# Designs tried in a protein design run: designed miniproteins, single chains, continued (2). Part 35

Each design is a single chain, and the fold is of that chain. pLDDT is the mean over its residues in the fold that is shown.

## One batch from the design tools (miniprotein)

Design m5195
Fold by ESMFold2-Fast:
Structure m5195 (fold): chain A 61 residues (1-61)
Amino acid sequence: SLEEQLRKLAQELADKSMEEAEKRVNDIRKQLSEIAEQLRKLLETIQNLIDKVKELFDKLK
């Protein structure tokens, strides 16, 4: 019946949409993890610079 064909099509579209959503979520999660790691390294570099500036000021005392 046409109703059965429409129901099957709706299910196939729903299943494909879920797979696409899961892939997008996983890709975003990976990108966020990489960005977080880059930000952590940047913060470490900034902290090292702050520490070196403090050393310079301590030597001037």
Scores: mean pLDDT 81

Design m5196
Fold by ESMFold2-Fast:
Structure m5196 (fold): chain A 81 residues (1-81)
Amino acid sequence: IEKLIEEGRLEEAEEKAKELIERGEDVGKVYYLLGLAYERAGDFERAEEYYEKALKAGYKEALEPLVELGVKKLEEAVKKV
């Protein structure tokens, strides 16, 4: 899954992530990696959702990118006004 995200293969990364989540493998880390993938693709709304899921699953490393993404989303929202 990390390699697919590094290669920008978002759809394949999602499929692998769903398989890992269904098996209960590193669920928090998998959500965090999906957050990174969506952020890199510019989908900040989905990135935020996945970072929140990662944090709720106990993956504390998701806290910093979640906060930074929230700030970035607010900056973009202000620019649209």
Scores: mean pLDDT 74

Design m5197
Fold by ESMFold2-Fast:
Structure m5197 (fold): chain A 90 residues (1-90)
Amino acid sequence: SVLDEIIELGYEFIEKLKSLSKEEAIKALKEFEDKAQELIDKASDEEKEKLNKLLIKIHDTFLEGLYEGLSSEEIAEKVRKVLEEEYKKL
């Protein structure tokens, strides 16, 4: 499903974050969001609502971590928890 593909992209993003600088992490977030949006555009209307909410949560979690001065690895852990919570709602 499109949700499964976005979850996989999210885990790839999380793994990349662990080794990236803050500047590279911001760029990686945009690349993740762009790829995820292409997948969402192909999804059913019901999935689009759920997937857009997931992307917003990932975006907000990432930005909150940056503003709090968290490391990329700490941000990766917070994003991982968001993905795990949304996957459980399947």
Scores: mean pLDDT 83

Design m5198
Fold by ESMFold2-Fast:
Structure m5198 (fold): chain A 91 residues (1-91)
Amino acid sequence: MERLRRAVLEDLARRLGVPVSEIEEWLRRLKLTPFEAELAAALGADIRALTREQVRDLIVEGVLIAIEAKGDLAAAQEKIAQRLAEVYAKL
């Protein structure tokens, strides 16, 4: 598990363009697991700008959008981007 945790943290650091130490600090502050943060980042969410509840809601919604798209990843990404814009507009 430690090796997998490290790999996820390194992928997050690469996606967000920051050191692993900053990722670990944000995860501690937001009380998110590295896996929750990885899913949110894969969906295009910036965990630095969102609350823990908003990140978790976006993960659930993103998974549902992906299922409903039935393998149309481009359509799924467009719907996820629209949902992110709606969440950010309410901040």
Scores: mean pLDDT 69

Design m5199
Fold by ESMFold2-Fast:
Structure m5199 (fold): chain A 65 residues (1-65)
Amino acid sequence: PEIIAPTEEAREAAEKAIAAYEAGDDAAARQHVREMVALGGGIGPSELSVRLEELGLGRPVVDVE
C-alpha cells in the first residue's frame, strides 16, 4: 500500500476526459473520469483538476460509508 499520489495514468485519464468533453463525447469524458478516480482519486490541485470541476466532471460520489 503506497502513499497515493497523482499518477501519469490518472493525469492522462483527466486529460482524455477534458479532450473528450470538448469534442462533444460526454460518455467518453465520464468514462475517463471514472478511470482517473479508480487510479487513485485523480490529480492534485492543478489546471486539470480545476478544469474537471468547471466541466462538471468532478469525481462521482458512489460511497456513503
Scores: mean pLDDT 61

Design m5200
Fold by ESMFold2-Fast:
Structure m5200 (fold): chain A 85 residues (1-85)
Amino acid sequence: VDEEIERLKELISKFEELREKAKALGNTDLQKEIDSFIESLKKVLELIEKLKAQGHDDVARYLARLAIEGAEERLKKFEEKLNSL
């Protein structure tokens, strides 16, 4: 679960970098969409850490892997939107 938590933190950092790029380009709609996703991902991370603390490691790991897959797909789509400007 620790590896999955670290990967989610890395993904959040990458989304924050994309947010700054969207802001620099004046794409306020994309910036807001990225900000909303970062907020959601941070809440999922809090839930994963809570589940781990309660000893529900299998559930925490499953949720973390699902969140990573969804985040990696969303990251690719945001990168494509940013590059198509």
Scores: mean pLDDT 84

Design m5201
Fold by ESMFold2-Fast:
Structure m5201 (fold): chain A 130 residues (1-130)
Amino acid sequence: MQPDPPPAPTYDPSRPPYSSPELDWMRNEVLAALRAHPVYYYFAELPNAEALRDYDYYDVVPEPISLAVIEARLENKYYHSFEEVVADLERMFENYRRYYPEGSPEWEAARELQAIFDAKVAELRAKLAA
């Protein structure tokens, strides 16, 4: 049996808790919009332990992350900038497109949620530029 990688940390005692209006935007506008979408179900949790081991998931996706992990990180004030939240969400969508074949329901779900994510992040960037 291959050893499982350690779970993605949702708290780091070496990093002081941080909050900003931009991180509040990520939680209240971006994550809320993703959670309200019908295809959110595909991203809430990682694949089960059997799928993660038996279907080479970790060979394709060495750094797995779910929306539940990103939400927990926001609640724990883990992020020090909204760009760190953007990076985690982009990694989640990239992992999904890398593992699932193009045109699968899972791949299309990633495309649909990423479009909502991209639009909401563009709104924040426009506000910061004004």
Scores: mean pLDDT 75

Design m5202
Fold by ESMFold2-Fast:
Structure m5202 (fold): chain A 55 residues (1-55)
Amino acid sequence: SAEEIAALRRRIQALDDTIAAIEAAHPNPTPEIQADIDTLRAVRDRLERQIAELE
């Protein structure tokens, strides 16, 4: 539904903002910080796939 897609898009925006903030704070990330970024990106990719399945 359009409402579900809008909710997922809001979650993606929040994740993008979080990733950007972490990357800005850590231009040379440790392996631990990089793993956190990779985890957030994996969540984002999953939400994008869920949107594609609802369209």
Scores: mean pLDDT 88

Design m5203
Fold by ESMFold2-Fast:
Structure m5203 (fold): chain A 82 residues (1-82)
Amino acid sequence: SVREELLRLVHILSVEGELFVARRTADRHAVPADVRAQLDALIARAQALIAKARATGDLSDVDEAVALADEVARLVEEWLAR
């Protein structure tokens, strides 16, 4: 349905925005190289899933990308809270 297609696009854009903000926050706070490497790996996985979802329309890839974006945000928040 059109609604499902729009919701997919909204979630994809939300993930892309969340990953961008997380990367910028990590850069601004000069997170350690090991934390940055973990963030980069999770971001790369989320971006690959979003690219696949854009090509196939598979909602499961979108859901997995959302979970990875949440994990990226959590990792940044935990490091900042130390």
Scores: mean pLDDT 84

Design m5204
Fold by ESMFold2-Fast:
Structure m5204 (fold): chain A 55 residues (1-55)
Amino acid sequence: MEEILASYKITIDNLFAKSSVEEVRKLVNTMLESLDPETAEKVREYVEQKIKEKE
């Protein structure tokens, strides 16, 4: 789980470097539909934190 979560965090960081916040939200939502509930929750929390940090 933690190794998978770390991989998703790197992917999200790369998405924020290349895409707008709205594009990242759409891509993350698609990704979350394929993940288990616990991993999906942690990924969602990380994305929201990254968005707040950019404000």
Scores: mean pLDDT 76

Design m5205
Fold by ESMFold2-Fast:
Structure m5205 (fold): chain A 60 residues (1-60)
Amino acid sequence: TAEEIAEELKRLVDELHARGFLSEAEREAAIATIDELVRRGDVERLEAALLQAKLKLASL
């Protein structure tokens, strides 16, 4: 579901922040965007964002 994808994506956003790839402000903005995508039911955008976050962490 959109909510399940969003929870995984938020976990990866927190990990990116912990590793120094996102500032606190960027983390908060990312979470707000994720919540908006959930409200819209935009599963395709959530899945694309999740893939990008996974690729960014894998490139570390």
Scores: mean pLDDT 82

Design m5206
Fold by ESMFold2-Fast:
Structure m5206 (fold): chain A 99 residues (1-99)
Amino acid sequence: SAETEKRIEKAKKELVELLDEIYELAKPNATPEQLTRLQTLIADFKTALENDDIEHAIKLANEIISLLAQLNPEQPATVTALALRIIGLLTEIMLLKEK
């Protein structure tokens, strides 16, 4: 339905905004190599969303969050909150696509 499509697009937009927040949070603590790895993971995540490969997007999200946790060991609550929000939005997209 049009309402389902609108909800999926909103969730995808919120995911992209969260990726920008993750990048900015990681950037000050990352080596150039780690930053390049994060950029590649974010690009691959966006591609997975475009291809509606939500299971692959979840796998990539876990890799992004793992790297973020490594780069921000002093902010475990912030990293956990971002992780839960990303997985929550991806789960919402999966549930909406089942209907």
Scores: mean pLDDT 88

Design m5207
Fold by ESMFold2-Fast:
Structure m5207 (fold): chain A 74 residues (1-74)
Amino acid sequence: MSGFIKDLETLKSILEEQAKTASPEQKKVLDEMIKTLDELIKAVKENAPQEEIDALMEKFRAKLKEYVDLKKKE
């Protein structure tokens, strides 16, 4: 499980770097994705129920789709 937390932390770092060069609209979605990753990392560290972890992962995937769609629009 520690490897999974490390992967999430790595992903967060990548998104934070992308946010530095993003447009204001893209940065808003990236900030929401980063917030969701923080919630997911916390849930994993606190041994939250798998259902809660799955819900946070689905929330992240939805935001990722919004980000990708926004990138295609711009």
Scores: mean pLDDT 81

Design m5208
Fold by ESMFold2-Fast:
Structure m5208 (fold): chain A 57 residues (1-57)
Amino acid sequence: MTRLEVLYYPNNKSVLRLTSADGVESITETTDHQSADDAAKLLARDFGAEVSVYEVK
């Protein structure tokens, strides 16, 4: 199962973690939350990924 995790950090930074069905991880960092949201929508659509969103305190 393909997973996409979106982590919003308090320094206005975001991290997207895409885990493929075979367990390979790809990590992308963004400088703002909107870029992360836009990228997550595209990745979820294109890969059929299960999306989970987390705020890091």
Scores: mean pLDDT 77

Design m5209
Fold by ESMFold2-Fast:
Structure m5209 (fold): chain A 85 residues (1-85)
Amino acid sequence: SKEKIDEAVAEALAEAAKRSGNLESAAHAGAKYREEYEKTSPEEAARKGAEYLREELIKAGVPEELAEEEARRVLEKALKAIKEA
């Protein structure tokens, strides 16, 4: 269900915020995911949300390699939840 997918995305973003120390970047990525979900598909929303997380973390001063790793974790968790829904 959408609710279970949203829960998985929220949990993944909370973990990214905790590891990176950037709650605002994670919150902005969550907002981007919700916006894109209404316009596209769950899969495309997950990809765009994860990419936005990467960009926001880099802007916040997180090294690119770490930002890419956090975005990858969020994307993988989101896609797994979508596949199992």
Scores: mean pLDDT 85

Design m5210
Fold by ESMFold2-Fast:
Structure m5210 (fold): chain A 102 residues (1-102)
Amino acid sequence: GLPPASPGWEVIHEARIGNLLVRVERNLADPSLLAIVLQDLETGLVSVFLYDLDADELLSGTTGQPVSVAQLAEHLQISRATASRIVRLARAVGEEVRAALA
């Protein structure tokens, strides 16, 4: 399974997409900032990306630098369609939670 959420982050969604376990977490201090936590179920490897809802921008969880959907797909060894689906899921869930708090 995925590791527990870091302090200051709240789990807002979990889903399985192919061989990936996907968790979307929201930052409690900045609710426009999401974490996308991904576990490859074949290897057990965990990757973390950030998503800025205000900028509509995917970021590296390690460096904070912008990451394209193509780069996400290459990193996870998945199709661009699957990577795009993951980003759309995170944005949709994040927007729903943000709208509920407005």
Scores: mean pLDDT 84

Design m5211
Fold by ESMFold2-Fast:
Structure m5211 (fold): chain A 55 residues (1-55)
Amino acid sequence: MEENIKAAYETGKLWGRRQGLSQEEIDKLGEKSAQLMADAIKLMEARRQAAEAAA
């Protein structure tokens, strides 16, 4: 789980570096990528719990 968030963070930073962004922009892009992954994991977990509660 945490590994996926870290991978998203690093992927975002790598993409930002390739685009020639500033270090601040690269860091923000990494944070946004990590947040999106965290939100996706949270949403999947919430859906799983809702399905179990509905049964």
Scores: mean pLDDT 79

Design m5212
Fold by ESMFold2-Fast:
Structure m5212 (fold): chain A 111 residues (1-111)
Amino acid sequence: SMEAEEGHRQTEIMTKVMDEVEPLETLEEIEEYLSKLSDEELKLIENYLLTHFEALGVDEEILELVKELLAEGRKGLAKLLRAILAAEKGVKVEDPEEEKIKDEIIKAVLK
C-alpha cells in the first residue's frame, strides 16, 4: 500500500541518518550533516519523529516540545536525534531539553 511504502521510506532514511549521526560528537556537527540533506529527506525525518513520539504515548507537554524543536529547523532536529541516541545507549546528556526527551523515551519503552 502507499502508506506502507511511505513508512518504509521514513524508516530507511531514519536508519541512515542515525548511523551517520552516531559517531558525531557535537550538536554543530550533527546540524552540519543535516544541512547536506534534501528538503524531502528532512520532511521524511520530521514526519517519522512526530508519528513515533505520538505512537510512544508521551505526555502532551513532551509532544509539544518535540513539535517546537522540529519547528526550530536543523538545530532542533539535531537535539532530538541526540536525545534518541542517548536513550538507546543509556548515556547522560548535558542539555535539559534533550535529557527531558530522553527520560520520556525510556519511560515509554519500559511501560
Scores: mean pLDDT 80

Design m5213
Fold by ESMFold2-Fast:
Structure m5213 (fold): chain A 74 residues (1-74)
Amino acid sequence: SIQHKQLSLAETEALTEEILARARSHPDDPFYQSALETLETLRAKYAAGEISEAEYRSFVSLIHNELLRREAEE
């Protein structure tokens, strides 16, 4: 659980690109493909002003943490 680790917007974008690259290297993993779709949705919602920068950063951090946890189980 990530409670108080805050990413800048630039760090969030860099982290998102890293997750996307990792997901693309695992095209047969449904979890990675779901994460890819979720990140694209979050980007669109942030661009549309439907979620705040803080929410966007928080969601990206949560997805990254879950990906790392799942990779450790593989």
Scores: mean pLDDT 75

Design m5214
Fold by ESMFold2-Fast:
Structure m5214 (fold): chain A 93 residues (1-93)
Amino acid sequence: VLEILEEIKRLLEEALRAAKAGDAEAAIKLLEEAKKLIEENKDKLSPDFVETLLSLINEAIEALKAGDLKAAERLLQQAISLVESQKKVIEKK
């Protein structure tokens, strides 16, 4: 599960870098890949974590489509922080 969370975080960090570079299309593609990875592994993850993370990712995709790169960056930073918090919870088990 930690490996899955690390891969999700990597995709979110790459999406954040793309958004900061003004590449909204690349950022959206990376976020869609992250969504697919989360959905394929949802049985191994907390339902509350999955729901919150997918909500943040969907909001970031909508912000990117609207051209609101600053809102997308904020949402992606929140998503990355959520994944880090979840990793810490699992590492204590």
Scores: mean pLDDT 83

Design m5215
Fold by ESMFold2-Fast:
Structure m5215 (fold): chain A 108 residues (1-108)
Amino acid sequence: LEELKNFLKSIEPYYEKAKEKVSEEELLEFPLKLDDYIKKEKNEELKEMLLLVKQGIEAYRNGDLESAIEYFKKAIELAVKLIEEGKESKLLYLVLVYSYDNLKLLVP
């Protein structure tokens, strides 16, 4: 749990920047449109990132909090890596904000 708090603290600067690039409406629609994004995505790294978010959602839905945390962390790590490599995609920011918000809810 402390390890997760430290992870979120390290990601917070990326989260704040990403949050400015996405709307609340886009964040609410993101999990509903996730399968469409995965199907349409041609970039293998972005597709892998989206699949990690989907796995996180499914694990959370099944009550598997440990797996949910792992998948959301991996999605964030991949999103940060791609941002640092200079990739600019709305999906990077949606993944980062959505996954961060979900992990934050799991920390009391």
Scores: mean pLDDT 87

Design m5216
Fold by ESMFold2-Fast:
Structure m5216 (fold): chain A 96 residues (1-96)
Amino acid sequence: SIEELAEAIKEYLKSKGIEVSDTEAKILALILLTNLSQREIGERLGISQSTVSRHLRRLEEKGILELRDGRYRISPKYASELLDLAFELYEPGLFS
């Protein structure tokens, strides 16, 4: 589930000395698993698009996300390990 992946992401980042909220971990899980817009992420999590935008900027400030071509992407520093966590919890065909 998204909740299981979010927990795994949070624990992984904590092992790297980085603290993220439960909401930020769920946003990262959705970025790893889906191509949802900021609006659609907000709809999935029951929060406003502006709240999603604020959390994305905070994750960028922490070096977890990078803004490239108008889209937030996982930083290369964490991308391989976070993708490995996603593949452990989900079949590859679930990415949509």
Scores: mean pLDDT 83

Design m5217
Fold by ESMFold2-Fast:
Structure m5217 (fold): chain A 84 residues (1-84)
Amino acid sequence: MKPLGELNKDERLERIREKGLELGYSPEEIEQLLKVLKLEYDKGIANTSKEDIKKVAPNISPRTAAVKITSIELIIVGDELDES
């Protein structure tokens, strides 16, 4: 499987969606997390404000979104290391 870093934006979003659903996240929560992640991919994390996050995902705090996205990404990276 291609490493997360070699995937295009759409492939990364799909990988996060699949892993989040496997981990028991609701489809509604995953869509909120993917909106935040897409914004960060488009603008860069350093250029993404809390206000920007609130506009795309008003039902989740920026901190909670960051923690959950990072947790899913770390699990995916762990899977990649097992395939290496």
Scores: mean pLDDT 75

Design m5218
Fold by ESMFold2-Fast:
Structure m5218 (fold): chain A 76 residues (1-76)
Amino acid sequence: MEKEEEARKILEIARKDEKKGAELEKAMSDEEKLLVIKVGTLEAIKNKELPNSDTSEEEIDKRLEELLEQLEKAKA
């Protein structure tokens, strides 16, 4: 929940302000960057912002939980 919101905010900041996004990106490890992007992509699919009619919402939720756990481990 909290980490999902954080990942979403990072992607939104990066989209609106490339310079601020680059500074946040430099503070993150390569693993964290990839996980943040994956979380943001799945959130966009869940919100119908990106097309994905072959993946159920339940499957998306499971993938999000797995990615958020990996993000927590990557931060440690």
Scores: mean pLDDT 65

Design m5219
Fold by ESMFold2-Fast:
Structure m5219 (fold): chain A 67 residues (1-67)
Amino acid sequence: AAEEYAERGERYATLGVIYAGQGDGAAGVKYGQLGKDYGERAVEAGGGENGRKSQAGGEHAIELGKA
């Protein structure tokens, strides 16, 4: 369901931010990408706002991991 994709996406985005903050930029990008991908799946499944929030969180984790 859309909410399950959004929830999983947000968890991955959070992991990405944590790893990037610990200096593991590669893990930050990896988990950020998963958060973005699940957020996109949530939007496609009708999850709208929650899916977009997961996409934004994943994008943020990717940015932190690339720094």
Scores: mean pLDDT 81

Design m5220
Fold by ESMFold2-Fast:
Structure m5220 (fold): chain A 74 residues (1-74)
Amino acid sequence: MLSLSEEEIKIFAKVLGVSEEKAREIIKLLDELVAAKVKDPLGVVAKKFGIEKEKILEALVEVGIEKLKKAVGL
């Protein structure tokens, strides 16, 4: 499951230009779609929230960088 801290949710929301609550909804749906083995989970989320698929991927990359920094003690 995609487990994001409050700080990671803030980063995700900032990159997408949405509220933190909307970012939580997006992450929850993405996690559910990935768990259900949906063929294009990013595309489904992009259509539902009216956000470009590439923008969601960009936001996930930024979160991944922050997770890595925390994992190595930065």
Scores: mean pLDDT 78

Design m5221
Fold by ESMFold2-Fast:
Structure m5221 (fold): chain A 62 residues (1-62)
Amino acid sequence: MPSEEEIVEMSVKAARDSGLSPEKAARVAYNFTLTMLLFGGYSRKEAEELARRVAERVREAL
């Protein structure tokens, strides 16, 4: 699993390269992180908390 910092950095770069709005970039990062954590065996509550944090950081960076 990539680190939270790595997911944020990759998501921000991809959003800038593709011209995604901050809101769309945050949504994509949320869904990606949530899916990866759920398949990795994290509880739904833990996965949602971390995915929300990643999405917020992506939105703030754009």
Scores: mean pLDDT 80

Design m5222
Fold by ESMFold2-Fast:
Structure m5222 (fold): chain A 59 residues (1-59)
Amino acid sequence: MPSEDELRARLASVSSEISKIEKDTSSKVSSYLSSGDEDKAKKVLDDGKKRIDDLRNSP
């Protein structure tokens, strides 16, 4: 059984990664949408969502 400190550190790491992915994804999506590149915006959104989902499946 992992210690509470280990669980907390792991949750903090995952949360930090999710936050970074959300910020990077949002910035790129906004940039692509402003340039009219809807296909790239959609791909960036899908990639970001998949990465977050993968992190949630293995916290």
Scores: mean pLDDT 79

Design m5223
Fold by ESMFold2-Fast:
Structure m5223 (fold): chain A 74 residues (1-74)
Amino acid sequence: KPPPSDSQLKTIESTVAFLGRTLGLDSDLQKGVRDILLSLAETSEEIGRMVNALIEAHRAGLPPEEMLERMRKA
């Protein structure tokens, strides 16, 4: 897998910061989200799908481990 583009890195960093503020994610969970997006997302569309899976898991009251797993499977 090629490394993310500079544009994609900025999108990922902005997305993680936004989710941290909006959902109240602690630093460990923010790191988990960032690591998943950096390792698995190749397009902005994939970032969107993974973020939506995280938001839905958070709204469902799932634990952090399960939230991160839902992102990986998105």
Scores: mean pLDDT 79

Design m5224
Fold by ESMFold2-Fast:
Structure m5224 (fold): chain A 97 residues (1-97)
Amino acid sequence: SAEEHRRFVEEALREEFERLGIKTPSEEEYRAWMTLVAKYAEPEVERLAEEMAAQSAAPRSVVEEAMREAIEYGARKAVNASKEELEEALREYERAS
């Protein structure tokens, strides 16, 4: 569900912050990272969807696990983003809102 996805993204980002020794970011920085996670995870989710469509059928549990992996990948990418990438992500969030 969308609510579970949001919680998982938040938890994945927090785990990456802890691993890198980063203190809890401001709400604005957090929003920028959330936007970057979506950008990085979306291509992986789309690729997975195409692969699953090529297969006859996959159990829901396999799809959910792969979705978690895509979100974790996106979180790792987002946390390592440059200051410039974070500023661009925040501007995109503001334009979409």
Scores: mean pLDDT 68

Design m5225
Fold by ESMFold2-Fast:
Structure m5225 (fold): chain A 87 residues (1-87)
Amino acid sequence: MAARREELKAEIRARVDAMIAALQAQPWWSRLPESVRDAIIGGLRAAAERAIELIEQGRFDEARALMDALAAAVEAALAALRAQMAA
């Protein structure tokens, strides 16, 4: 059980780091105000900490659901930002 929890926590951290890297790789990322960039990164980091807390409590399905919801929200936000930057 302990080894599986550590593996899942590492997966959560890796997923969030990948999301941040994908956002930072966007050509429009450096053109966003610093406050907007900080809010996005801070929100992703906070969601990762919540998912890790759920893993520590043995609430694996809830942690997975939170991470899936976060991934969907990031994809929606990326689409919205691309549309705004293209206008």
Scores: mean pLDDT 78

Design m5226
Fold by ESMFold2-Fast:
Structure m5226 (fold): chain A 113 residues (1-113)
Amino acid sequence: MSELEKKLKKLKELAKEFIEAIKAKDLEKAFEIFKEMKKLLSEILDLAEKENKVEYAEKVFEEFEKLNKEIIKALEEAKAASTDEKEKEELELMIEELKIVTEKAKEYVESLK
């Protein structure tokens, strides 16, 4: 299995763990998983560029975009269900940061064309 495939598999596993942490209201664990996901996405995109695998980078981004829709939905549902103002603010910050990371990843993949 290629390094890209290994990293993509790990990203999908982390996304599932992130959704579970959010549903469990374990925000500390969710923040740590989110940091690891951001790092791993950057590594995947850098490796795809280095290997001149633009089509693979596009496929990875498509999978990441699908995962992000599920993650954002889970975060928004958790925010709506929360009665803690600080928790709502932290969840909103994660939603906004995830949207920014997604847009930057999209711009990067488009720059490889």
Scores: mean pLDDT 77

Design m5227
Fold by ESMFold2-Fast:
Structure m5227 (fold): chain A 79 residues (1-79)
Amino acid sequence: MIKEILKERGFSDEEAEIFAEKLKVDPETARRIAEALGSIDEVLENPEKTAEILRSLPVSDEEKLQIAEALNEIYLKKK
């Protein structure tokens, strides 16, 4: 469910799995997060834009932390 939504937005199988493991949100919230993040490659290449998106997301601080942790794990794996 969450994994499928992220894959539709250009996330790889591995990237979508990392997100699905860390984010325990409903499918509607996951879709909104994926839409706000856009392309994962752009997100990883522009940390300032990613931080701005996270601040503007209509989700809890706990969910923002989970998103940041997932993005950091994906970034480190691509290193």
Scores: mean pLDDT 71

Design m5228
Fold by ESMFold2-Fast:
Structure m5228 (fold): chain A 63 residues (1-63)
Amino acid sequence: ASPEEIFAALRELAVAVVEASDDPAEGLATVRRMVDAALATGSLTPEQAAAVLAEAEAVAAAK
């Protein structure tokens, strides 16, 4: 998969995790763990990681 495809997939998964979570705080904690792992492996840039977290936080705030 291309870096763009990996970024798009992780972004979709992060939103889905928060939306599916009964507790938005637990959903966000899971997303943060996923993003940290992706940063550690070089699968996301710091800018992409910030974008994923910002979108997940916006979804959590809308609940």
Scores: mean pLDDT 80

Design m5229
Fold by ESMFold2-Fast:
Structure m5229 (fold): chain A 65 residues (1-65)
Amino acid sequence: MTKEEILNKVADYLVENPEKGKKLKEAIDNKDKERIKEIVEEIAKELGLNEEEKKIILDYVLSLM
């Protein structure tokens, strides 16, 4: 998958799972890198993403802090 495809897949997941989206937003707002990593790992596992794809998500989310 391309970076854009991975990020779009995560965006769709967060729309369908608003509680996960809320937790992720709270972690970003608090600049809690460890919590962000935990939530991203949960999302990647649910979506069946590999370690490289998970890193793309993590790097993007950390850039929002």
Scores: mean pLDDT 83

